# Designs tried in a protein design run: designed miniproteins, single chains, continued (4). Part 56

Each design is a single chain, and the fold is of that chain. pLDDT is the mean over its residues in the fold that is shown.

## One batch from the design tools (miniprotein)

Design m14046
Fold by ESMFold2-Fast:
Structure m14046 (fold): chain A 67 residues (1-67)
Amino acid sequence: SLEESRRFARELGREFPQKVAEAIAEKYGLSEEVKEKIINDPEAFDKFVKALLQGKSKEEIEKIIKE
């Protein structure tokens, strides 16, 4: 049904950003602690995305997320 398809799309939208963030964090060589925070904490995820858009370095990203 249309309602089921819409719910599925919303769930995919929630999961997809986190999977993308995990892949980017892995490519950047971020620590496991920082990667886990990005995946599991919406606040850390938001900070990570903003830091990427601002062109922050690996070291600065790790500092921001660990705070």
Scores: mean pLDDT 69

Design m14047
Fold by ESMFold2-Fast:
Structure m14047 (fold): chain A 94 residues (1-94)
Amino acid sequence: MEELKEKALELYRIAGALDALAKLSPNPQVAEELRKLADELRTKGEELAKQAGLSPSEIQAAYAAGVIDAIGRALEKGVEEATQEFLKEAEKVL
């Protein structure tokens, strides 16, 4: 169904964003928690992507979009605010 495809792509997008923010975070503990959450989102995303028949290129594009969005928001409003926004997005899809 369409909903599985959309959810899988959203999970990969947020995982990409959290991975980018983990690399930008000056706090090692925050970076570790973001990486753990990104891993959880990727695991769930992979399960749904297989069910939805998503291609590796679609998954990679969603992940890359998340990375780009996170870097853009971090440059505009700071790493901490960008991190809080993506944590809220992750909560909605988990």
Scores: mean pLDDT 87

Design m14048
Fold by ESMFold2-Fast:
Structure m14048 (fold): chain A 69 residues (1-69)
Amino acid sequence: MEGEFDEDVLEAEKALAEKGYGSLLDELDGIEDSYFFALLRELAEDPSKIEVDGVWDEKNKKAFEELLA
C-alpha cells in the first residue's frame, strides 16, 4: 500500500492508545501498517473479521467497534 492517510484509522489508533495499547502501535499517523492490523487481530475475539489488506472498510470498522465494547 502507498501509505495513504485515513482519518478513521487515526481515530482507531488514538482509541487503542487511550486503552493502553499505544506502545504496541508503530505510529499514530493515520496510516495502516502491519503493527496496527496485528494488534487488532490479537485483541479481536474473532481475528477473521479483521482483514490485513491495507483497507479500512466496514468489516474492519465493525470489528474494531466490537473490540472497544
Scores: mean pLDDT 63

Design m14049
Fold by ESMFold2-Fast:
Structure m14049 (fold): chain A 78 residues (1-78)
Amino acid sequence: NAEEYNKKGRELHEKGEYEEAIEYYEKAIELDPDYAEAWANLGETLEAMGLYDAARYYYEKALELDPDYERARENLAR
């Protein structure tokens, strides 16, 4: 399910396997396009890769889906 893919993406991110983490977050978003946490996590992984403009896009999508999602709001302020 979407939550399970999101968890696998986080585990891969923690190991520095960013490209594989992105694949799992994309799978989570395909199953649940309204899953704000998966959008935010994809943004965080892109930021870790130095892709700041792409990361901002995904943080903004997370806030569009859930305006009260604090982590996405904090990442946009960075």
Scores: mean pLDDT 82

Design m14050
Fold by ESMFold2-Fast:
Structure m14050 (fold): chain A 57 residues (1-57)
Amino acid sequence: SMEEAYELLTKAGLAHKDDPEGARTAIAAGAQDLIEAGVSEEDAREAAKRAREEAGV
């Protein structure tokens, strides 16, 4: 679901809280994995956007 995608990507970003570039990369990689798993590009992009906002990147 969109909510589960957001949670997953947010956790990935927060794991790199002292490395903003690493956080962005982790969120982007997670979003790509979600697309490959069958999540729409639109939903993955929106989840990644919210995750970046939450992670402060």
Scores: mean pLDDT 82

Design m14051
Fold by ESMFold2-Fast:
Structure m14051 (fold): chain A 69 residues (1-69)
Amino acid sequence: KKKEDLERAEAAAAHLKDIAEDESVEVTKLAGEKALEAMKKEGFSEEAIELLKKGLEEAIEEAEKREEE
């Protein structure tokens, strides 16, 4: 169960990075917040939630860097 939770969190984080390449910081943030809320409702592990939070922070930084140019 924990391994599957972590794999899904990693996949969600990768998807947020893809969103960050094309979408605004605001859209990336909303997508990440919705993913976090969904995972919390499904009872994902705390480690998976933290991994997705870290991935969201990285995706936001990437989107911000793109928008600053």
Scores: mean pLDDT 77

Design m14052
Fold by ESMFold2-Fast:
Structure m14052 (fold): chain A 72 residues (1-72)
Amino acid sequence: DRLELVERREEQVRQMEPLLVDVPEEVLRKGIADADALAALAATEPDPELAAALQRLAERARAAAEAALAAK
């Protein structure tokens, strides 16, 4: 189930957020680019529930990476 996989990934992002302060800047910038790509996929997803889950995952991952990058 695609929705279940997205929800599991969102939970993993939540658990990893406090660890991002030690991640190199180049990895955080790639994380932002990956989150932007995921948001673009969410915009074209025909299943509204899956689209919403992908959008939440993308927004959370991007915000976490941006916060960690700003802390450097």
Scores: mean pLDDT 80

Design m14053
Fold by ESMFold2-Fast:
Structure m14053 (fold): chain A 60 residues (1-60)
Amino acid sequence: SPQSKIANLKKHIEDVRKELERLEKKAEELGDTPQAKAYRRSIERLKEGIELLEQQIKEL
């Protein structure tokens, strides 16, 4: 059902947000270092993923 799909997508978004928080914390610890660039790229990709999942919910 659409409600079941929405619930599953919301859970997926929550899991991704937890990973995002972990990576943001790591990037902050690394500051303005070259090492932080890889984390910031991963953060941006995860944020894009959340937006796509939220769009899928709106289309259901």
Scores: mean pLDDT 85

Design m14054
Fold by ESMFold2-Fast:
Structure m14054 (fold): chain A 104 residues (1-104)
Amino acid sequence: MTKEEILKRLTEAEKEGREIGENKDLEKIKEERDKYLEYQAKLSAQNSDLFAALTNTEPTPEALAELLWKHKESLTPETLETALNLAQYRVKLTAAVEELKKLK
């Protein structure tokens, strides 16, 4: 997986999050939240240090892509995919919530 592929997946997740928020799709937000909690549990069990670093990183595609790229060589492909999924859900939920706030 290239750094550009990681950034593309995170950028697309942010775009999807904005669309979910604009559509006020609360059921979709709940589904994404449930997946986020699932991947939090998975990554915390697989690599607690990476989980802590990821949760303390800005929820932007650029910041999370840099973090994952920096750690890619120390991670198994399975752990990297788990971390990338968690990052995608975090970006998506952040974007959806920000769009919902604009409509209040």
Scores: mean pLDDT 83

Design m14055
Fold by ESMFold2-Fast:
Structure m14055 (fold): chain A 63 residues (1-63)
Amino acid sequence: KLSLKELILRLIGLELRKIGLEFELELLEKQGASEEKIKEIEKEIEEIEKEIKKIEEEIKKLE
């Protein structure tokens, strides 16, 4: 069980990682990276989005 403070810090960390991956995706697309590499980054972003939703629901329950 995480405290509200720990959940908020985790959420911030996930949001920052998502932003970093979105920048990496833009760079890969501009550089003509392989479809497989682009799909890997897109899938990682999707997994982070799912984690963010879980943490947001936990925070909502603690308010």
Scores: mean pLDDT 81

Design m14056
Fold by ESMFold2-Fast:
Structure m14056 (fold): chain A 73 residues (1-73)
Amino acid sequence: ASGAVFVSSVDPSKTLAEVAREVLGLADPAAYDYFLYDPEKNKSYRVDLSWTVGEAKEKFGLGDKAVLVARPA
């Protein structure tokens, strides 16, 4: 199973764990690895579930086209 969502479409105050459960519909968020993909730089950044969407976006300097991707761990 995999999931993806644009970071601009989610509340930046939500944690990545909340996004995985509520937006991506993942029953066990801990079973997945999470990445922020920046299509403008063609780079992926591994992220921590405890970070908010806004914190992760700011940390890596991501624009509105950035995508949160969940992949099975």
Scores: mean pLDDT 76

Design m14057
Fold by ESMFold2-Fast:
Structure m14057 (fold): chain A 55 residues (1-55)
Amino acid sequence: SIEDEIYALLNEALLLSEEEMRALFERAIKELEDRGDFESAAALRQAQAALLASK
């Protein structure tokens, strides 16, 4: 579920600029936080940090 969502976002982000990637992750994280899914939001923040560190 969330792992599949993270994988899909990472694949999409590889085709985007850094700014577009940040906007994509920010939107997804906010949506998760708004519905109270803080664990999934934290997982997405970690995935974003790892992606940025690898670039």
Scores: mean pLDDT 77

Design m14058
Fold by ESMFold2-Fast:
Structure m14058 (fold): chain A 60 residues (1-60)
Amino acid sequence: MKELEAKIDEIDKRIAELVAQAKASTDPEKRRELILEEAGLSVQRISLTVEIKVLQKLES
């Protein structure tokens, strides 16, 4: 579980970087690409959170 939590932290940092880059970008195409990458990472983050909850429930 600690390994999964560490991975979520790395994803959160990457999302923050992508959001900052998207806000700084004046290119609509690049901004869209960065937003889509952020969305993909958000899905991965949800999947990892679900894994942690399932593992915690199975150990109960």
Scores: mean pLDDT 81

Design m14059
Fold by ESMFold2-Fast:
Structure m14059 (fold): chain A 60 residues (1-60)
Amino acid sequence: GRELVEKAYKEGDVEKLYEIGLLAYRYGDVESVELASRKLEELGAFEESEKLRKMAEEAR
């Protein structure tokens, strides 16, 4: 989870970061979903960030 999110963020790959967040959600890794959401926001991908944030909130 977290290591893959951090790697995608360092690469600036918004698409990959969003896919990793979706995968984390499917496996119940809520912390990695929240991390991916925050990193997407830092990269300016606000729509993708908001989608993952809502998924993480609903999973808690």
Scores: mean pLDDT 81

Design m14060
Fold by ESMFold2-Fast:
Structure m14060 (fold): chain A 66 residues (1-66)
Amino acid sequence: SMVEELLRKAKEAIEAGNTEEARRLAEELARLGATEALLELADFAAKAGNLELARYIVDLVREAER
C-alpha cells in the first residue's frame, strides 16, 4: 500500500540521517490520515536518537486528530 511504501521510505531516510526527507514523508503520511504509521515512525525516530523528529511526528498526529 502507499502507506507501507511511505513508512518504509521514511524509516530509510531516518537511518540515512536525512531528517528533511523524513519530515516530508511524515507529512505525506499525515495527509493520508495514517495515524498508526505515524506513531510507528515516531517510535522509530526516537529509538534512532532523533528526539526532535519524533516530537515533530507526534505533533502531526495531534493535529490530524483535530
Scores: mean pLDDT 88

Design m14061
Fold by ESMFold2-Fast:
Structure m14061 (fold): chain A 79 residues (1-79)
Amino acid sequence: MSEEELEAEVRLSMLQMQLAILKLIAPKATEEEIPELIEEAERLIREAERLKEEYPQLAEETEELIEEARELIEELREK
């Protein structure tokens, strides 16, 4: 892999880890914490969209992450 591709994969892995952490804490979130979790999930979506534009070869994986983050936002808004 090129160094650029390696950096892209590391960035994707970090975003995936951050989303996993949000999904872990979301069920226990208080009403006061929900807005902050939504903002964090929206940030992950923006970073994933940027990563997809910079590295089209990761489009499938970044799109999956974006969809999971959007699902999490909807679940949080239903509380």
Scores: mean pLDDT 83

Design m14062
Fold by ESMFold2-Fast:
Structure m14062 (fold): chain A 55 residues (1-55)
Amino acid sequence: SQIDQVQAEIQRLVKERDAVVARLQADPHDEAARAELMELNDRIVALQDQLKALQ
């Protein structure tokens, strides 16, 4: 279902975000990692809003 697809994508992005957070913990001055974290958070929020609309 579309709900299952959106949930799977959210889970994938959360795992990607966790990896970026770990990178930032090792190097707090990683500008690229900070930008990636912001983009991932925005995408996760958008997908969560989409999931809410589908329910």
Scores: mean pLDDT 87

Design m14063
Fold by ESMFold2-Fast:
Formats: structure tokens, C-alpha cells, sequence
Structure m14063 (fold): chain A 92 residues (1-92)
């Protein structure tokens, strides 16, 4: 859970650092980030976020279409969801 939150935060940071845009959706224990204009660093960060989520016992779905990325992570506890959401709001 803590590792899954870290992976999502790192993916958000990488996307914004590369001049991309990030949209966040939260539904219970599920977080979806949608990234436009993703660079190479962002692609590596989302692949690492998938690994971190799966090693933490959660589930992850990743779709990469050129510079568009959709990453969904499930099985997050309330603390992890809150950490990701607060980080995203702070970067707006």
C-alpha cells in the first residue's frame, strides 16, 4: 500500500517534470491517472509504479498509446489514496 502510493506519486512527478498533464480519478480503493504528453522518464516511472503496486499485493493496469498513458491501481488503503490525492492537488 505505501509502496503503491509512492509509485503513483513518482509517476505524477515524472509526468509534470516532462511538461505532461495529469488527471486523477479516485473510486474507493482504486486510483486512475491519465497522462498526456508523456516522455521517456514518465514511461519508466509508470512501469515501476505497476511493479511496486503488484509487489505490495495490489493490482495494476497500464495502457501506453504513444504519449498517452492510463494507469489504474487497485487495493489501496485509505492512507495511500489520501497521500496520492493530496500530492496531486498540491501540484495543481
Amino acid sequence: SSMAARGLIDAIDAALEEGGTVKLQVSGDEVTITIDNAGEKTKKAVEEAVRMAEEGGGEAELQIDGKKITLTVRGLDATAVTAVALHYIGEQ
Scores: mean pLDDT 85

Design m14064
Fold by ESMFold2-Fast:
Structure m14064 (fold): chain A 97 residues (1-97)
Amino acid sequence: MKREELERLLEELRKLLEQLKKEKDEKKALEIARKALRIAEKAVELADEETRELALEVVRVALEIAKEALKISKDKKLILEAIGLILRAIGLILDLE
């Protein structure tokens, strides 16, 4: 159920990371990073106590994609979006009891 959906999101992120490694266009790199951050936000919303670790792995991969895109674009808005995701992930760790 939720675990299978989170595993699919993680697979999608791994494909985006591979695509990003071949990308040289700044705008396309930003689009890939923003897609990754949206996928991670979905994962945080889907997470429960049993799937928390998997959702955090989705967040980690999305942040790695954002980091790689920032080497190309250096977009300040993407940095703020990534920080927002980190804060949401911290909330997930603290609020799931």
Scores: mean pLDDT 82

Design m14065
Fold by ESMFold2-Fast:
Structure m14065 (fold): chain A 77 residues (1-77)
Amino acid sequence: MEIPESVKELIKEVEEKIKKARAETTDKEELEKIEKLEKEFKETKKEIEENYSKLTATQYTGLVLRLIGILLDLELL
């Protein structure tokens, strides 16, 4: 079973936002926050990509909400 296109688009959006934030940020404290968000994103992406077919609806929803949370946290920087 393939990952839904909407989730692939969300993953791409988060990746692009992280890259942009790192390129535009010169503040050390903000860079440390971006690094933490990037690590959380990579872990969440890996869980979705490796385990998609085995995830319950609740687990899947939780991972999608985590991606949205990371995106929102990036907007606050």
Scores: mean pLDDT 82

Design m14066
Fold by ESMFold2-Fast:
Structure m14066 (fold): chain A 57 residues (1-57)
Amino acid sequence: SAEELLDEARRLATEYARRHGDVEKAAQWINEALEAYEKGDLEKLREIVERLRQEVA
């Protein structure tokens, strides 16, 4: 589940970079997702995924 959320965050951040051209912001989201994953903060990881889904919708 946590690994799946991290993979989804990475996929969505990549799509965000493709759509908006903001590679730095996409990298920041990936780094934030990695930090949440390493700390076991599933709530934060879910929030990141949800925000990214809204940004690429």
Scores: mean pLDDT 84

Design m14067
Fold by ESMFold2-Fast:
Structure m14067 (fold): chain A 79 residues (1-79)
Amino acid sequence: MEALEFLDKAIETLKKLREEYKDNPELVSFLDEAIEKLERMKKLVELAQKMNDKEHIDFLYEKIKSLYEETLKKVEEMK
């Protein structure tokens, strides 16, 4: 499923950034919050998939992409 595959890759990428910048407490805190938000979104996508709610999955996927892009932009500004 495309949304779940995107989420898994996004979460992995943010976890790698967290390890890379582990000596920056502000950036680590920001990344931990972003990872938690994406993990919560993953649970919502999995629930929507079980309910066969394609429209809600598509809606969540757009929000997930936006959140990930905004997170990466903020990381670039903070590093």
Scores: mean pLDDT 85

Design m14068
Fold by ESMFold2-Fast:
Structure m14068 (fold): chain A 67 residues (1-67)
Amino acid sequence: GVEEAAKKLSEKFGISVETAKKAVELAIRLLKEGYSKDETAMRISYELGISLKAALEAVELAEKLLE
């Protein structure tokens, strides 16, 4: 679920679990709205102040949750 995805993202990139959870939840929302992976990652990186690499990982985790 989102909580487990957030923990993995937090541990990998050294960001807070709260920020990681927001990143995954925002990725789910934007992907459901029809944004591309790259557009979603850029927006998450900008809004949350995390690296583009961390944002892209959040998008990949969100894609798995949207199966």
Scores: mean pLDDT 88

Design m14069
Fold by ESMFold2-Fast:
Structure m14069 (fold): chain A 103 residues (1-103)
Amino acid sequence: AVTITQSGDLTVKAGETATITATASKDVGTKVSWYKQKEGEEKELLIINGSTLVPGVSSRFSGSGSGTTFTLTISDLKLEDTATYYAKAEGSWGNGTKVTVVE
């Protein structure tokens, strides 16, 4: 199975940019999806195929990368972006990165 390792938890001020990285234990091409999970809620799909924004998701979210290194970028952070973010590749979930947005 592939192992997905994500960067550490972040505390970031509203209006700034958060960057989360995910590293796959083997080449997965562009086949990484990014998800947002708020406490007590289901995981919401944000990005598919590394960089394709899911319809209805804010354009403040973007994904990049291929091979083994992938990045989720959240620009113009809002308090509502406080959540744990997960990368997924080949059925394997990353360890999650908690983003806390403060005023």
Scores: mean pLDDT 91

Design m14070
Fold by ESMFold2-Fast:
Structure m14070 (fold): chain A 62 residues (1-62)
Amino acid sequence: GPLAAFREEGRRHYEELSEERRKLLREIAEKLREIGDLVQKYLEAKKAGDEEAAKKYAEQLS
């Protein structure tokens, strides 16, 4: 009936929104991973006393 058709349309719309949301979450996760890698390199450079490398990574994080 018409209510069942309307409900099916809503389910499909929700699935499309979920897919869009998953794409955005993947992009955010990728960017966070890049930031995490830069932070680790910065901390390693600071611990090693490599101030030039530390400055380069800090600039990339800005």
Scores: mean pLDDT 77

Design m14071
Fold by ESMFold2-Fast:
Parts: structure tokens; C-alpha cells; sequence
Structure m14071 (fold): chain A 75 residues (1-75)
């Protein structure tokens, strides 16, 4: 089965969120807005889980805020 965010450690969640956010940005720049939205939502879920486990993690917070901003602009 596919891994859920709850099955990963904080470091892995941050790496995944960062990678998915970068993918979303690249797709957005290519005009693939629907596909970009999907990856921004995935990045947000990973960043949210990281923040739930480590609320003071500045990297996770930055990823969360950036993904949320892109999602809100694409709705």
C-alpha cells in the first residue's frame, strides 16, 4: 500500500513536502494548474503532519505556508 504521512518520521515528511512543493511549482510554471494543485495539496498534508509532531519546526512551517498560499491562489 502507499505510505501515509502518519507512517513517516519528521525528517522524511519535510523532505517529501519540499519535493512535492517543488514539483507543484514546476507544473504551475508550465501552465498545468490542475496537476500543480494536486501536488500542492499533497505537500500541504506532509507539512501539516510534520508541524503536528514538531510545532516549532521553521522549515515545516515555511513549507506549509507556501503550499497553502499556492492552493488558495488556484481554488
Amino acid sequence: SLLTPEQLDVETLIVAASAYLALGKRLYEQGKKDEALKWFEIALSYAEEALERDPDNEVARKLYEEAKKFIESLK
Scores: mean pLDDT 84

Design m14072
Fold by ESMFold2-Fast:
Structure m14072 (fold): chain A 65 residues (1-65)
Amino acid sequence: MEEKEKRLLEEAEEVLKRHGGGSVEVEDGKVTLTIPELPVTREAALAIELMGLAYEYGFSLVVKD
């Protein structure tokens, strides 16, 4: 759990870097993405990439504004 959460967090942080913002928290089998005020297309791309990442690790993705 902790090791998988650390790896997922590292990869999620790389995704955030590529999309220019946001924050991510990994806890209790959930990935929580907080999206800053971004253009809709960039928000969608960020969410899609993090959904794929969470799915690969077996976690649920929760998206917050």
Scores: mean pLDDT 73

Design m14073
Fold by ESMFold2-Fast:
Structure m14073 (fold): chain A 102 residues (1-102)
Amino acid sequence: SKERILSLLDELIALYEELREKVKDDPELVGLVEQAISVVEELKKLIEEGKLTPRQAAILLATLTVLSSGIYFLAKNKKLPKEVLELVERANALLSEIAKEL
């Protein structure tokens, strides 16, 4: 349902906002997280306006997957706390659930 998808997107934004706060001292990670938030907000807007096409959904979800993978790789390489990696894993799980609803 539209309401369910919007709820999942709001949860994803909240997770990325929490992640942004946890990585605020790392400009590279902050930049990637801000890009991820922007993509989620675009996806949410297109759904709210009834304008989301299957092609747009695929591109935006693929972009989020690449960004989330990049965030995870950098966080792991920088030896950031387990809590940061767990936030990224939770975001990836929400992305999978959102993809099933689209």
Scores: mean pLDDT 86

Design m14074
Fold by ESMFold2-Fast:
Structure m14074 (fold): chain A 81 residues (1-81)
Amino acid sequence: MSEKVKEAKKLLEEAEKLIEEIRKSRDAPLSEILQKAQELQELLSRAMKLAKEAGDEKLIEEVKELLGRAQEVLKEVLEGL
C-alpha cells in the first residue's frame, strides 16, 4: 500500500521535471522533444496505474491534473513547429 503511493509520488515528481525540460526544449530538435514526450507519457501512465491500484482518490486527481498540464505543454511546444 504505502510503497505504491510512494512510487506514484516519485513518478509524479519525475514527470513535473520532464514537463519543465520539454518547456525549455522549444528550440531542441523535434526528435528530442518526442523522446521526452514519450518518457513523460510512460511516467504518467505508471503513476495512474499505481494510484488506481492503491485506491487513493487524491493521488488519482493529482495524476489527472499533471496529465492535463502535460498535454497543454506538449500542444504548445508541438504547435510552435
Scores: mean pLDDT 81

Design m14075
Fold by ESMFold2-Fast:
Structure m14075 (fold): chain A 91 residues (1-91)
Amino acid sequence: AKKYYEEGKKYLAKGKELAKQGKLEEALKEYEKAIEYYKKAIDLDPTYLEAYLGLGEAYEAKGEVLEKMGKYEEAKEYYELAKKAYDLVDA
């Protein structure tokens, strides 16, 4: 679980850097990779609370980028997914 969680963190960080540079489509791809790795960590260890926090952050970051791209309905879906992930850790 930890290795997938660490990979998720790396992709999340790359996505945030690209988003700051205005590279929104590239940021989305990195956030999608982060989401995949956090989900893999959760699949291996459903009690890995840090992976749920990471998943929530990745969903929220993806929502922010989609909103900047004018994809408001998709952004709303990812904000709802982020909330669900955060709620699982009583954050």
Scores: mean pLDDT 85

Design m14076
Fold by ESMFold2-Fast:
Structure m14076 (fold): chain A 95 residues (1-95)
Amino acid sequence: SKELTLALFLYAVEKGAVHVAKRMFEKHKDKLSPEQRERVEELLARLDELVAELDELRKRLLETENPEDLKRLEEVVRETARLINEIEKILLESL
C-alpha cells in the first residue's frame, strides 16, 4: 500500500537522522555546557527507546498492515523528529 510505503520511508529517514544526531553530539559535546550535555544525553536516551519501538512497529507492519500500528508509527516518527529538533537547537546555540 501507499501508506505502508510512506511509513517505511519515514522509518528509514528517522533512523538515519538519529544516527547523524548521535555523531554530531559526539563531535561537538566539548563545546556544550555541562547542563546542555546532560540535556542532550537525556534526549538521546529517549531516542533509543523510540528507535526500539520503531524497529518493533516496522517488523509487525511487514507481517501485517495493521492500521493501529501505522498510526502508532506515525506518532513515534513525529516524536522522534521533535527530539532531534531539540538536539539540533542545543547544538546550534553552542555555536
Scores: mean pLDDT 88

Design m14077
Fold by ESMFold2-Fast:
Structure m14077 (fold): chain A 66 residues (1-66)
Amino acid sequence: VEELKRKAIEAAENGDYETAADYLEQFAKELGLELPRKLALDIIKKYGPQGVEALARAYEALAELT
């Protein structure tokens, strides 16, 4: 799980937002949650690596509650 988050952040740092979204979708699935690809891409394109970190943190918190 942590490895997927790290790879998503690295991809976003390199400007590879499609790959970052792919890793975030996998990360959410490992937590038992669904992250819509379009939402992930919109956030990542707007906020870059900080968007990846924010989404990962939000989904980690959601998984802990569910």
Scores: mean pLDDT 81

Design m14078
Fold by ESMFold2-Fast:
Structure m14078 (fold): chain A 102 residues (1-102)
Amino acid sequence: SPVAEELARQLEEVLKKEPNDYLTWYLLGRKYAEMGRYEEALEYYEKALELNPNNFVAWYNLGEVYAELGRLEEAREYYEKALELDPNNERTRAALARLDAA
């Protein structure tokens, strides 16, 4: 999406000035994943988690990206990290069940 690409560029400028803003790193991960640019999405999510390791949604989204890449063992590890933060999260449990059925 041209809008997603423009927003990603604007967020990248924010990061040059505010490199410790974990939310901006996380939002860039989401935008790159939406564009199907999974390798960049992984880098941005990993940086967001370095700054805020309690970000459940970033752990979950990292699992989703690895699953899309067919890297199912890594997807499992990241879903399990998300589940450690929220053991009752049905979405994460469903994602793990899908991996077990693969």
Scores: mean pLDDT 86

Design m14079
Fold by ESMFold2-Fast:
Structure m14079 (fold): chain A 68 residues (1-68)
Amino acid sequence: SSEIEELRRKAEEFRRRARELRARAEELERRGGDPEEVARLRLEAEIEEGMALILEGVVSLLEKKEKK
């Protein structure tokens, strides 16, 4: 369904944001940047990843119902 497709797209966006935030944190850490700023970026990445996991779980549940 279009709803499942939209949820997958949103989960993918959250995954992309998480990867970008982690990449920024890693780059900042490599440059000897502020450890507090690195920690903040890593926390933001974890939040974005958590959102992706929730949406992926919802998609999985909806797909199982459609295969009945």
Scores: mean pLDDT 86

Design m14080
Fold by ESMFold2-Fast:
Structure m14080 (fold): chain A 55 residues (1-55)
Amino acid sequence: AVTPVDRLAAAYQAEIEAGVPEYEARHLDDFIAMLTLTKEEVEKRREEYARRQAS
């Protein structure tokens, strides 16, 4: 099973290999959106985990 963290790490590595230093404003905007969505997925995962821990 692929976790949101694993997906984020893979996406980040792919972009580093594609040339992170070559980012333009539009590319930064796109990555900020991707990071925001991934952060929300991680938070949802944490809530599910906490719910399972609540007895």
Scores: mean pLDDT 62

Design m14081
Fold by ESMFold2-Fast:
Structure m14081 (fold): chain A 91 residues (1-91)
Amino acid sequence: GMELLEEARRKIEEAREAIRRGDAERALEYLEEAIELARKLAEQGHLDEAKEILREVIELALELGRRFPEHVLRAIGVVLRAIGELLDIEL
């Protein structure tokens, strides 16, 4: 529930800090964890909160891919996974 949302927001914050530090690998790890937490939020009926987290994941993954071209394929993978979860919520 709400504890899960706070954990997801923390992962988003940690991903943002990792991008700022130049730690692309750690940022990708945090973004993947945020997707899993958003999926659990959606499974518990917290659909709007899950969508919020997934949108932030997409924005940060796109920023990561632009800033670290060597990781662009993995960043695209994160974006596609987040879009897939969003489509599952919207359908």
Scores: mean pLDDT 88

Design m14082
Fold by ESMFold2-Fast:
Structure m14082 (fold): chain A 55 residues (1-55)
Amino acid sequence: MISEAKAEARERALKLGFNGVVAQMVGEIVGLLLKENPELSPEEAIERALKLATG
């Protein structure tokens, strides 16, 4: 689940026009969010990570 959410977050970041480094960072943020907040859904974690990346 966590590894799949990280991969999806990276793909979404790349689709939004971010480079590979930022996409990897977004994936890592999703992994951290899910570890610290196990009640959080993968989709919510991805949304939060993308918001952090966009400012």
Scores: mean pLDDT 79

